Designed miniproteins, single chains, continued (3). Designs and how they scored, part 6

Each design is a single chain, and the fold is of that chain. pLDDT is the mean over its residues in the fold that is shown.

## One batch from the design tools (miniprotein)

Design m8183
Fold by ESMFold2-Fast:
Structure m8183 (fold): chain A 78 residues (1-78)
Amino acid sequence: AAADAGAEGAKAGKGGEFARRAYQLSTNPDAGWAASGAAVAAHYGGKITGAFVGELGYRLSPNPDAAEAAKKAAEGAL
């Protein structure tokens, strides 16, 4: 959830910082959801490439803005 993104973002380092900003700036719940997924993936799978995590976020979100937020969070984590 978007609230979980704040907590996970704090622990994910740079990727988490991007996810937190996406959550705070998002007026769209879907954008926060995608950012949450990216932050969690970055935290637990820091070795995963940004492209892989970004694609996962894009596929899980039907919203282009949410997908972009997830991609940026994942890229920031690497």
Scores: mean pLDDT 52

Design m8184
Fold by ESMFold2-Fast:
Structure m8184 (fold): chain A 64 residues (1-64)
Amino acid sequence: KLEEIEKELRKLADEQGTIPLEDAYNLLLKYGFSKEEAIEILKEVAQGDTVPLDKLLEKLREKF
């Protein structure tokens, strides 16, 4: 469920609130997102090889 995903994402975030793109991608796959869904979500929020936690959480809340 969304709450579990948010908790795990917060654990992956560094002190600046960013998550490595691969770690975010693998977590989304673990919680049942398809490869296509995970890529679309991350494409919209990624900045280079990292993902801002706050933007990723906003996108996930739109899906739930």
Scores: mean pLDDT 81

Design m8185
Fold by ESMFold2-Fast:
Formats: sequence, structure tokens, C-alpha cells
Structure m8185 (fold): chain A 75 residues (1-75)
Amino acid sequence: SHMEELRARIEKELTPAQAEAAYQALEFHVDELKRQRPDMPEEELRRELERFTDSIIKQIKLAQEDAAAVRAARA
């Protein structure tokens, strides 16, 4: 399924703990998109979820880098 493909991408890019957070964000985003745009074509939904998945992976990686930099600066 498309959701399984997105989860597989998350698993390849993130740690298990980060992946769980990303899964929760993805589930929430799917529900929000369906709620806000119930008549959205399936192909458009798939593209939106692909973009969101790429975005959350980047955001989680950036946040991890920022957190590591803050910890290093305080040490």
C-alpha cells in the first residue's frame, strides 16, 4: 500500500524512535488532509503525502543536528 511505501522510506532514513514520531505525524496529516479536502483526488493525495514525508524526514534530521549542536555548545 502507499502508506507502507511511505513508512519504508521513513525507516530507511530515520532511527526507530524518530520513525515512530514520523509515523504519528504522517497519520495525523492524512486525517487532516481528508478532513480539510474530502474531495481531493487520490493521485493528488498521494503526491501531498510524498511531499509531507520528505518534509518530516528533513525536519527531524535538522532538529537532531540542531539539538546535537546545542548540546556540544553547552558541554
Scores: mean pLDDT 80

Design m8186
Fold by ESMFold2-Fast:
Structure m8186 (fold): chain A 82 residues (1-82)
Amino acid sequence: MAEALLTPLTPEQRAQLDAAVKAINEVVDKAVEEGLDPSEAARIGTALYLRAVADALQGRVMTPEEAKAEAEKLIKEVKEKR
């Protein structure tokens, strides 16, 4: 499915994307454990995954640290929408 979008990436870029996705999932999973709705978590994860893929295709790599910061920001925004 998304594999066709990743065809232009080098193995190194693919590994960096996978690291960013892992970081996103870790932050999102922790937030769910802390009371975030799983459907909101899925929405945040999807949005950040698409952003990480877009950055990779533009020759920019989203670092795990950057991915964690963006995930935490979106989680905070969702909590503010109460």
Scores: mean pLDDT 76

Design m8187
Fold by ESMFold2-Fast:
Structure m8187 (fold): chain A 67 residues (1-67)
Amino acid sequence: MRLSETELNKAIALVAFATGLAAARSRGDEKLAEVYREAMDKILNAKTPEEIKKIYEEGVKEAERLE
């Protein structure tokens, strides 16, 4: 089975944000958990690799701002 560039980028971004969400939840960091949850929702609704990259970069910046 071959993943498209969009599908591959979605999978990578979702794994990264899901890992961050799980870690934030384990610490009781509700604000950081919400940032990762919102980023994951946006990634799921993205339609192009460019859109996924933008959402990923914005999500990472927002998460870093809260740490």
Scores: mean pLDDT 80

Design m8188
Fold by ESMFold2-Fast:
Structure m8188 (fold): chain A 56 residues (1-56)
Amino acid sequence: IETRLKEIFEEVLDVKPVGIHDNFFELGGHSLKATKLVSRIRKEFGTEIPPEEVTT
């Protein structure tokens, strides 16, 4: 799921594959972005991931 998670990061955050995980916090509130990302992941994989875990 981590490989697909990175692809979802790009899709949801619309960023280039350059430090996506590290730049997540710089995208204007990792908490808000994490919420959207978690929702997308849950719909795609049926997995429930808390925002804190995604950003941390």
Scores: mean pLDDT 56

Design m8189
Fold by ESMFold2-Fast:
Parts: sequence; C-alpha cells; structure tokens
Structure m8189 (fold): chain A 59 residues (1-59)
Amino acid sequence: PTEEELVELAKEILEEHKDELTPEEMIEKLKEKVKEKFGKEISDAEAIRALKEALEELK
C-alpha cells in the first residue's frame, strides 16, 4: 500500500476505536486491516508512522 492508503486506514481505526484500544492494539488493528485489504504485512514502525500522521491530519 501507499503511505496515503496507510494513513487513511489509520484514520478509520482512530475514528472507530479511539477510546477502546491502547496504542499497541491500534498498531495491531492497522496491521490486520492492511493484511486483509492489500495482502501485505507492514512493520510496527510503519504502523506507528501512519497512526501519527493520521492523528496530525485529524483536527
């Protein structure tokens, strides 16, 4: 996936689960969604970066 696609998936997770999941659980959810949608695995570092970028874009 592109970085833009990762950030959009991260935004979906943050909107759906913002008070339900720990940061570690959000990372795992993003990795799961990326695997389901794109058939690819991303690193924890990539997931963290996408989540941080999504948080900055969500105002």
Scores: mean pLDDT 78

Design m8190
Fold by ESMFold2-Fast:
Structure m8190 (fold): chain A 92 residues (1-92)
Amino acid sequence: EEELKKAKKEIAEILKRFYDEMLEAVENGDVTRFVAASLRAIGELIELELKYGNKELVEKAFKDLSDIVRALLQDPEKARELAKKSIEEYKK
């Protein structure tokens, strides 16, 4: 349980940090920064799977990240709601 709480907290921090960076990149039309931020987020989630061994949790985080990335390109308001919801769920 303690390790699960730590893993979830780290996912929440990753999603928040990279959502903020990707949003700023989209608002500035910086495709290179957007792609770079997405790749770094993927790398940090892979490191969490290696560190904690919770494949199901990390797979869920990848899906949540993918949904946020897709929404940022199509509907920034929906992306904001998805990011907020995902981050709050991981904080529990």
Scores: mean pLDDT 83

Design m8191
Fold by ESMFold2-Fast:
Structure m8191 (fold): chain A 72 residues (1-72)
Amino acid sequence: MSLEELLKLLDKDGDGVITHEEFEELLKKLGLKPSVDEVQEFLLLADKDGDGKITIEEFIEALEELGYTYKE
């Protein structure tokens, strides 16, 4: 898993925003296979406004906070 691959998957619309469904799909595609509790924790950290939209920056930050990292 790399940040570049993650950004390529997120950049489907080119607006830098993803939905909750896309967030979950990306985690599965990257082989992270999070539990339901882990997904809920990601969403809590990334989507603080509860509007169903997550920025790329919020997504990356949530990954780092929960121990999933793109950097080595």
Scores: mean pLDDT 64

Design m8192
Fold by ESMFold2-Fast:
Structure m8192 (fold): chain A 92 residues (1-92)
Amino acid sequence: SQATREAGILAQRSAEKAGAKATVTVEGDTVTVTLEGANPGQAIGAIGGAVQGSLLGAEGIVETKGDTVTLTLRGADEEAGAAALLTLAAGL
């Protein structure tokens, strides 16, 4: 959706301003955010995004491997996807 994609651009810019490389992918109702070079605050932001998405009916998963943090949302409608990505951006 457009709102989810716009929120994804904002999340990517916020992560990059904070020193991480962000990749945001939106495929139907699945949203994936990968943060490379993430600090602990950015990992907490990703958890916040997953929680917000889950409260709005999506399945939110956060995985960490070294300094790489991946947020995956499944079954995210436009509201859930956008809210999760905006929450992530605010936490960065």
Scores: mean pLDDT 78

Design m8193
Fold by ESMFold2-Fast:
Structure m8193 (fold): chain A 62 residues (1-62)
Amino acid sequence: DLLDKILDAAKELARAIKEGDEEGVKRAVERLKELGLSQEEIDEIVELAKKDPEGIIELANL
């Protein structure tokens, strides 16, 4: 379903940021855009993942 795909993409984004994987970050952002998120929503997720990547990963596993 759509929500699970968004959470998976956000989790991959947070993981890529934590690991310094620049290509992984780009792919996760592209996936979020394909799933219908606005640029504003994607930018918010990126900023949250930069500040607290573990928190995003934990949220996606709830």
Scores: mean pLDDT 81

Design m8194
Fold by ESMFold2-Fast:
Structure m8194 (fold): chain A 80 residues (1-80)
Amino acid sequence: EREKLVKQLEGLKELAEQVIPDEEAKKRVVELLEKAAEAVRKGDLEEAYRYLSEAQKIMEEVGRANPELTEVIEEIKKLL
């Protein structure tokens, strides 16, 4: 189950790299998603949720949130 969550976070990272136009925001979101994946591997689902929530906030700050990214994030949050 943790491996599936990690794979979903890796997929979200790849999607973020493709759709986020701001390079600084892109790097920060990617960093947070990598930290979330590490937290899932460690079994710290609360820490993973915190990193994922921070990544979501940054994505919203760079403009209107992409609906596809928002849906994927909400699905992953429900699994945490």
Scores: mean pLDDT 76

Design m8195
Fold by ESMFold2-Fast:
Structure m8195 (fold): chain A 101 residues (1-101)
Amino acid sequence: DAEKPKLVAALSSEDPAERRKALDYIKETKDEALIEAAIPPLVEALKSEDLEVRLRAAVILGEIGDKRAVEPLEKFLKEEKNVSEELEKTIREAIEKMREK
């Protein structure tokens, strides 16, 4: 499906509305192939030299809620000092939900 690469790219868009549409689609459909395609580039984005790119990737990974993001997000919180207390709390709550059995 030619739409899957476009949806993955939309998650890293500078437009918040495009990111929200792609994220809502993933959350509504729970498309395993789309989630599998989205996680690796988002995990790589956590290592970006651009702070905004890193913060966006962390939020999106937390909202997707896939357990493969748990270790990358924990490492991100340990190494990243430019995270607000509100965002840190949001990411930690997402990690806890992903760890629930």
Scores: mean pLDDT 77

Design m8196
Fold by ESMFold2-Fast:
Structure m8196 (fold): chain A 88 residues (1-88)
Amino acid sequence: AVELARRAAELAREAARAAEAGDRERAAELLAEALRLLGEAAGRPEEAEEQARAARERLAREASAEEIRAAAERLAGSAEALARALEA
């Protein structure tokens, strides 16, 4: 579980970097995968899969690079917080 949360944080940081580079499709894919792993780490794989699919579709169609970056940074923080909680 801790490793899944840490991997989610890594992918979220990669998504933020991709968004900064203007690669919105790559950023959306990385952010969706981070959401999926975070949900698995939290013990909610079905909800995570649904959220990841919905997020990927929305981010690819509607979100600016700045919005994707902000979402990715928030997710990285949440994933790091979960990893710390699981280690405690």
Scores: mean pLDDT 78

Design m8197
Fold by ESMFold2-Fast:
Structure m8197 (fold): chain A 62 residues (1-62)
Amino acid sequence: MLDLNDVLDALIAADEAIKAGDTEENLKKALEAAQKHVEEGTGLKIGKSGEESIKEAMKEAS
């Protein structure tokens, strides 16, 4: 998908990974891959608020 739903899917995947007990390293790789995929597909960069949401999710894992 080449729309904002890809960003939401990335955040949902990150949240599910945390709930599943994945390590911070695995979560970071998943988020990085998803962000790159969305950025290359749509030309849209995940903004600061999106990055802060990702950091909050990672903080719950750490």
Scores: mean pLDDT 62

Design m8198
Fold by ESMFold2-Fast:
Structure m8198 (fold): chain A 114 residues (1-114)
Amino acid sequence: EVPALELPSAAQLKADEATFEALLAAIEAALRALGVSPETIARILEALRLARRYLLGEISDEELREELRRLGVAPEVAEAIVARVRAAPTDDAKLAALLSVIGDLLEAEEAARL
């Protein structure tokens, strides 16, 4: 069974750095309490930092694709995520498309424990 986690809003990711880091600390603590591995937690936190940078306009669509691949996302999946993000009408919809990778990471960890 994959643990459930309430994902942050785009407004929370676009908050000031101190508020954002406090949010990441809370998410890290929740994931640790659910027994998620340190490796998977690190990847989830990196995905959230990547989403913040994209929503703040700090990285391009091409840079987003490259960073997703660095997180271990397959090239075709990274392209699909970027396409969904580009088509999304709101920041929250863009975030939902970006955070779909968190579900995949949690599922992969659960499968590895079987």
Scores: mean pLDDT 78

Design m8199
Fold by ESMFold2-Fast:
Structure m8199 (fold): chain A 82 residues (1-82)
Amino acid sequence: SVKEIVEKIKEHTEGLIKQAEEYAKTAPKEEAKEFLERLLKTAEEDYELAKTADLPEEVREAVQEAAKELADHARRLIEELE
C-alpha cells in the first residue's frame, strides 16, 4: 500500500541519518567529509527528481521530505567537521 511505502521511506531515511551521525563521529575527518558531501549531493538530486517523478502524490511528498531532512542533516554534520 501507499502507506507502507511512505513508512518504509521514513524508516530508511531515519536509518541513514543515524548512520551518517555515527560515521561523522567515528570516521577520520577527511573520509567523513567525503561521505557526507556525497550524501548531500545524492539527497539534493533525489529531492529534485521527486518533484517530477511519476509516483503517487503521497510517495512524492514522502521522498521530498526525506531528501530534505537528509540534506539538512548532512549540511549540519559537514559544518560540525569544519
Scores: mean pLDDT 85

Design m8200
Fold by ESMFold2-Fast:
Structure m8200 (fold): chain A 63 residues (1-63)
Amino acid sequence: MIDKEAELSFLLMKAEIAEKAKDYKEAAEYYKEAARLAEEIGEEPELVEELREKAKEAEKKAK
């Protein structure tokens, strides 16, 4: 089974690839999923907030 920490790293990689491809809607979705997973596994609140902020910025660019 894949560790949730490994899944978080994979989601962040997907978000980065989507941003580079200018697929901001996909990037926003991956950052949202990453933020939710980070909160679930007990990551630092600062990291969770950073990921939520990245998702919000990606959503702005998707419009």
Scores: mean pLDDT 80

Design m8201
Fold by ESMFold2-Fast:
Structure m8201 (fold): chain A 80 residues (1-80)
Amino acid sequence: SMERARKVARLVGHELRALGDELDGDLLGAAEAYAEAGRLAYELGDIEKAKEYLRRAAELAAEVDPELARRLREELEELE
């Protein structure tokens, strides 16, 4: 479907942004991009990928925004 295709394209975009931000040392930008990638992976049914990206997002956020990291860990624990 067009909706699924758009979600896949957005997922790839966030994955690339997360890698770029992490390489540039933008830990907050990388955490936000990994979180969006995780959410899109979950919507696409890839729960393993969703958990991995949310875990990465929380780890990166912990160094720069402890409150964001706490929210991301909560989101990760709610994934089924």
Scores: mean pLDDT 89

Design m8202
Fold by ESMFold2-Fast:
Structure m8202 (fold): chain A 97 residues (1-97)
Amino acid sequence: SAGELAVEAGRLAIEAGMLALKSENKEAINLAIAAALRGIGAVFLAEVLKQELEASRDALSAGELAVRAGELAGNEEAVELGRRAVELGEEGIRLAE
């Protein structure tokens, strides 16, 4: 279940990052790219490498980056998806301990 939470959180962070990329704000774009790449890494760690704790940590970090990107982009949907990714990443860390 920790791996499943990390995958869901990573996917939400990727989606949030993709929404924030629609911004014209350079800082928002840079954070959005970072969120998407970190989210991809979290999914890979969980599904391929089976490193559930590391995946959950990366998913949490991706969610935090996505929230910041969404806030700078003025995209409420990106912020909401990023916050959900943070919550699922935190739960994944707790379960993987």
Scores: mean pLDDT 90

Design m8203
Fold by ESMFold2-Fast:
Structure m8203 (fold): chain A 72 residues (1-72)
Amino acid sequence: MTPEEKREKGILFIAEKGVENTTPEELAEYAGISKATASKILKEVKENPSIILEVEVKEGVRLLKEAVEKVT
């Protein structure tokens, strides 16, 4: 995974668990990033919650593309 993909994976995890229910340690383990990077991502999401919606939309589009590729 690229660093950008790991960040997006982390943001999706925060979306599922909730910002207040997500620890930097759990986020770091799930996304395969450092605890410092996980803390930074949590702070960014707290400051701009719209980031969650942007990442969710992007992931949805990616999954739809993969589904089309598999059936064509």
Scores: mean pLDDT 76

Design m8204
Fold by ESMFold2-Fast:
Structure m8204 (fold): chain A 60 residues (1-60)
Amino acid sequence: MAVEGRLVPVEAAEKLGSKTVEVNGASMDVDVVRLADGEEALGVEVYVDGEKKVAVFRAL
């Protein structure tokens, strides 16, 4: 499965909380974020070229 995500600046993703998701029998906590357009998505904080960003994925 190709999971398409996008990178946004930290200030473009407001953390609303966290959600536990299961991937291949493993439980993992991810952030629930609100984007600048008002859309809610799952997010993970990442570092890209030494800068902190949020990788956002469609919430199902």
Scores: mean pLDDT 70

Design m8205
Fold by ESMFold2-Fast:
Structure m8205 (fold): chain A 86 residues (1-86)
Amino acid sequence: RGAVSDLELDFEVMVVGLASIAAAFKSAGDEEGAELARRALEAVLALAEQGRIEEAIRFGREVMKALNAGDLERARELVEEAERLA
């Protein structure tokens, strides 16, 4: 069990999670958090287009954890790393 479709599902769940976090920060008036979530989403989509889906999921999940913890500094570092790789 867990064909390639499971990895793709994990990726889609992560993408929806980042988009939801971006919307939540925007709704709360946190422009920095919203922008970091948006940049993370763009970077992980770019990594996936390069066939680097596992790395995209890892970065996306780490950014989500940092943003949910309110750690914008860590989130920014992770986003910059993902953008550099994409």
Scores: mean pLDDT 83

Design m8206
Fold by ESMFold2-Fast:
Structure m8206 (fold): chain A 60 residues (1-60)
Amino acid sequence: VSKAADATAQQLETLGDTESAEKLREVAKSGSLEKLKELAKELSGISGSAAKTVIRAIEE
């Protein structure tokens, strides 16, 4: 789990979705890749850009 995941959480905050941003930070801290991937799928329904950034962070 890279710094890019935290950067994505900041983007969610600027979009007004503070709850999703906080959840993303918690998942990133836990180091659970499976939960991070599941969250990326949920985020694709909210913001395609945010979801794509999270997926890219996982690939790194």
Scores: mean pLDDT 65

Design m8207
Fold by ESMFold2-Fast:
Structure m8207 (fold): chain A 67 residues (1-67)
Amino acid sequence: SKEELKKEILKKIGEILRLIGDIFELEQKLKKTTDPEEKKKIEEKIEELEKKLEELRKELKELEKKL
């Protein structure tokens, strides 16, 4: 139903917003980090989360097309 689809869209939006928040926190941590090994770990984590964000955005677009 359209109502179920709308709920799923809102859930995906919530997941996207949480992920954006997590990326922002890691970017702030990266700016304060001086250790090269720690910087690399944070950068790798940001890259992983950005890939997840791209996937969620694609899923959201697919759901929106069904409206």
Scores: mean pLDDT 88

Design m8208
Fold by ESMFold2-Fast:
Structure m8208 (fold): chain A 108 residues (1-108)
Amino acid sequence: SFADLLRATEATVRALLARLPELPPEVASALAGLLADTLGLLTELARALEAGDVARLRALAGEFRARRAELRALLDGVVAAHPELRPLADALLAGLDAIEARVEAAIA
């Protein structure tokens, strides 16, 4: 279900947050901010979907695409330096891609 996809993606975000102490402070700080923003955005997407607020979903979809692009760019650099984080990074990006596809289908 969409709710299961959201919960799985939130769990992956929290797993990445737990690994931040392993990273250089500047990278950890930037990633922490993007991950926190992602959690907030997932919560707002769930609320907008429940409400059937198409205008809000369109606004959130744009912000979600921008945040996902920033996360992808940062995670590519992080994984190059810390390849042990690749499974979590790949799982997060796959989850976000699947969520975007579902949101786009809902507003089509």
Scores: mean pLDDT 83

Design m8209
Fold by ESMFold2-Fast:
Structure m8209 (fold): chain A 95 residues (1-95)
Amino acid sequence: MKTLFLLSAASAAVYLTDLPEELKERFDELIKKVRDDYLAGKITPEKIEKYEAEFDRLFEEGLELTKDNPYQRKLLESARELVRAAFEEIKKEIE
């Protein structure tokens, strides 16, 4: 799967959740930063670690907010797996 498709799919999955708009905007901004750096050839292993840590924080916040809604939680977990897959593709391209 192409990195850009995985990031777009992750964004769509987050958008389908009932998370607060502020949290959705934070996800969208982070996805945009990763996409922009990737397209500019600015992704380094250090940036991957930083972005993965920032995504983990947002996903942990979202998962706590959706703990009583199994469907919303599964959507968010799917978005997390798509983000992980995107970073695995990026790692293959920069090796």
Scores: mean pLDDT 84

Design m8210
Fold by ESMFold2-Fast:
Structure m8210 (fold): chain A 76 residues (1-76)
Amino acid sequence: MEEEERRQKSRELAREIVRKLDEAMIEDVAELEVKKELGEEVPEWLESIMRSYVERLNEEERRRLEEKVEELKKEA
């Protein structure tokens, strides 16, 4: 029982950390996507990381990313 309770607490903390990291990563990926659209070179290794990250996003996270890209494009 003790190990299961500690595992549950660890999962809750991990989910909170992942949520905050996802928000930060969406902003970073959106900035890189805008830079690419504006004709700046993005290294292939970084594009590969971004692609892998985007492939793991659900529909809501993808929509948030698209909204952030459009916001940044309007500011540029």
Scores: mean pLDDT 72

Design m8211
Fold by ESMFold2-Fast:
Formats: sequence, C-alpha cells, structure tokens
Structure m8211 (fold): chain A 116 residues (1-116)
Amino acid sequence: SKKEKILEIFKKMFEESRISDEEIEELIKLISSLSVEELAELMEEIVEEFKRWLEKQLAAGELTEEKIVGLIESALRLQAAAEAAPLSPEKLALIERMIDAILAELLRAYEALQAA
C-alpha cells in the first residue's frame, strides 16, 4: 500500500540517518496521492515509530552525533522539498508538524548525549 511504502522509506531514513533525492521524490508523490485524513493519521504513526526507534538507539548506546546530524539534514531536506511541491496548505502543515516533532526529539536526544 502507499502508507506501507511511506513508512518503509521513513524507517530506512531512521536506520541509515540519510535520505536520497529519489526517496524524497517518491515520498512527495505518495503523500500527494493521500487524503488529508489519511496523511494526518500516517504522520502521527511516523512520529510514534521515530520516538520508539530513537529511545531504543539511546538505550543501546548506538545513537551518535553523526546519526543525529544526518537525521536533522534529512528532515530539513524533506521539509524544503515539501515546501517546493504542489501540496495543499493542509498537507504541508501536517508534514511541517511531523518534521518539527522529529527535530524536537533529536534535540532532546542530543542534549542527553552531551549530559553523559
């Protein structure tokens, strides 16, 4: 399904701490084909999956500054692509909220690493 493909791309982005231009283009195409309601539910699922993944990385001692920087860069590149895409204001706002949530969690994780 389109939702499964979107989730797979995000999970790969989390694991690799990077996202390709081709993956960004595919995400924007998939997102543009969803309803606002489907996108809202999916964006919440992505944030929950990210929080779960991040806590596991922290607990395992596997989260590095390089991974955090890579994830921040990936999130910002996705935001820029979404802003440039012909998406409705409602869909863009949902993507921006998800990216803001991811960036807030990354900042929290970075502060935890600096305190150790």
Scores: mean pLDDT 88

Design m8212
Fold by ESMFold2-Fast:
Structure m8212 (fold): chain A 65 residues (1-65)
Amino acid sequence: SALEALAKKSDAVAAKVEAAIQAGVAAGRVDEGKRAAFEVVLEEMKGLSPADRAALRAGIAAYRA
C-alpha cells in the first residue's frame, strides 16, 4: 500500500537524518549535522507527489500512540 511504502521511506529518511547528525557530532559540528539532517528531510519531501503527501499527512494524523 502507499502507507506501507511511505513507512519504509520514513525509515530510510530517518537513517539518513541519523547519519547526518552523527557525522556532524563526530566532526565536532553538531549544528552543521542538524542542518544537513534538515536538508535531507526537505529534499525527501520535495520528491513526494501531492497524493503521497496527503497519504503521509493522514497517516501521521491517525498515529495516536
Scores: mean pLDDT 62

Design m8213
Fold by ESMFold2-Fast:
Structure m8213 (fold): chain A 88 residues (1-88)
Amino acid sequence: SLEKEVVAALALMTLSIGIRIAEREGDKETAELLKQYRDELAEAVNKGDFEKAAEILRKAADEMESRGYTDLANALRKIAEEIEKLIE
């Protein structure tokens, strides 16, 4: 559905915002990890694999939480939950 694609687009935007935050903080390692998750998410979305998209977002959220990016982690986890509801 268009709604799944819109939520996925918001997830891609959220990861892009996270990249910019990490870059501004000089955290190049976290910025590169977020770029990897963004690329993986874009591929899953392009293939219509929204189950994989939600899985990627949960992994990204857990990694960001472990790195102290708590607000970003919470945002990514919430988007994953919304995608999971739309797959049901």
Scores: mean pLDDT 89

Design m8214
Fold by ESMFold2-Fast:
Structure m8214 (fold): chain A 100 residues (1-100)
Amino acid sequence: MIEEVVKVLEETAEYLKTGDQELGGKVSYEAAKVQNENASYEKYKTATGSTGMKAMRSIVEKEPEKAPEVLEGAAKALREGGGDEAMIRRLEEMRRKMEE
């Protein structure tokens, strides 16, 4: 569950760094799987909240060069058991720095 979300975040970061089209296809498939087949996606969405998701989207759109670092940080926060709140906090901090 959380591992599937972490994997999507880490692979998206790698795709953004490398431009690897094969990895891009894999990330797209795994993201769709998390959304459509994994009840854990609703838990992830609830945990990150509207604020966390908006922060991530803003970062990817405004600062694509920094998006990999943000996504890797979010994945790390989830993996280390800091919980969904830690991930939201990390994403908000990165968004704030980018919007300065």
Scores: mean pLDDT 58

Design m8215
Fold by ESMFold2-Fast:
Structure m8215 (fold): chain A 60 residues (1-60)
Amino acid sequence: LSPTTLRVGRLVGEAGLDGISQRELAERLGVSQSTVSRALRTLVRQGRARRDANGRYVPA
């Protein structure tokens, strides 16, 4: 995994079941929402994250 994808995964894990939005991830990491979107797709494909009913990302 790229360093950015690892950081996204860590923040999703830290958020727990409350979840974290793509926008909050981009703000906290100082990266574009496009960069976060690509990292989240990788984590979701690997079963390491999922989208909740409110559109927030939670650890899987």
Scores: mean pLDDT 84

Design m8216
Fold by ESMFold2-Fast:
Structure m8216 (fold): chain A 61 residues (1-61)
Amino acid sequence: MDQVLNLRNALEDLKKAEASDKVIINVMSQVPGYGEEKAKKLVEEEGSAYKALEKVVEEVE
């Protein structure tokens, strides 16, 4: 199944659950081509873990 669809569903679920930044970073680190280091850097650049994950969804689409 498409990894993009799974990631979009995860983002929606995390927003509804008001998940912590640590949980969101962990989800981002599971995306192929993204590691923990890249995920943390993206969160710093975007200023928010949700915005960083949204950018990852857009980039892998």
Scores: mean pLDDT 74

Design m8217
Fold by ESMFold2-Fast:
Structure m8217 (fold): chain A 91 residues (1-91)
Amino acid sequence: MEEVLEKEAEELRRQAAELFRRAAEYAKAGDVKKARLLAVAGMILAGMGIKDKETLKKILELVAEADRYLDAGDYEKAAELYEEAAELAEK
């Protein structure tokens, strides 16, 4: 039963990474609303799937910084930060 919970956590991490990658693609396209929605969904799944507190903290910091770049109109930098969050989420 514990092994099943570990597999569920791994799947949640993969889904979080995929959502962050989609957020990056929408950020590159200038679709701020979709990028933010996908990033929030990714953070929720990351919070459920990531046991390492420091990794989760880094992901939350990256997503918060990406949101600031979206507000500034720097969509390429926002996308870069979402991709970095995706890489951390799938570890």
Scores: mean pLDDT 84

Design m8218
Fold by ESMFold2-Fast:
Structure m8218 (fold): chain A 79 residues (1-79)
Amino acid sequence: SMAQKRALAERLEEAGEQAEKEGNYTLAGELYKRAGDLYESVGDNEKAARLYQKAADAYRKAGNFELAEELEKRAEELK
């Protein structure tokens, strides 16, 4: 259901925030991206864009500039 996808997205965002606090920026980026994918799948483009931007910021801190730029572009396209 859409509610189950939203609940999973929220838990993935919380897990991403924990990974970021622990300095695991690659894991944080992956978790934020997965949360964004779930919000996009339920039509919540505003939340999806926010999560893709958080993922991009995390990947940039991890040194993965190519994936960060791709996610920044994806976030902008959903605004």
Scores: mean pLDDT 90

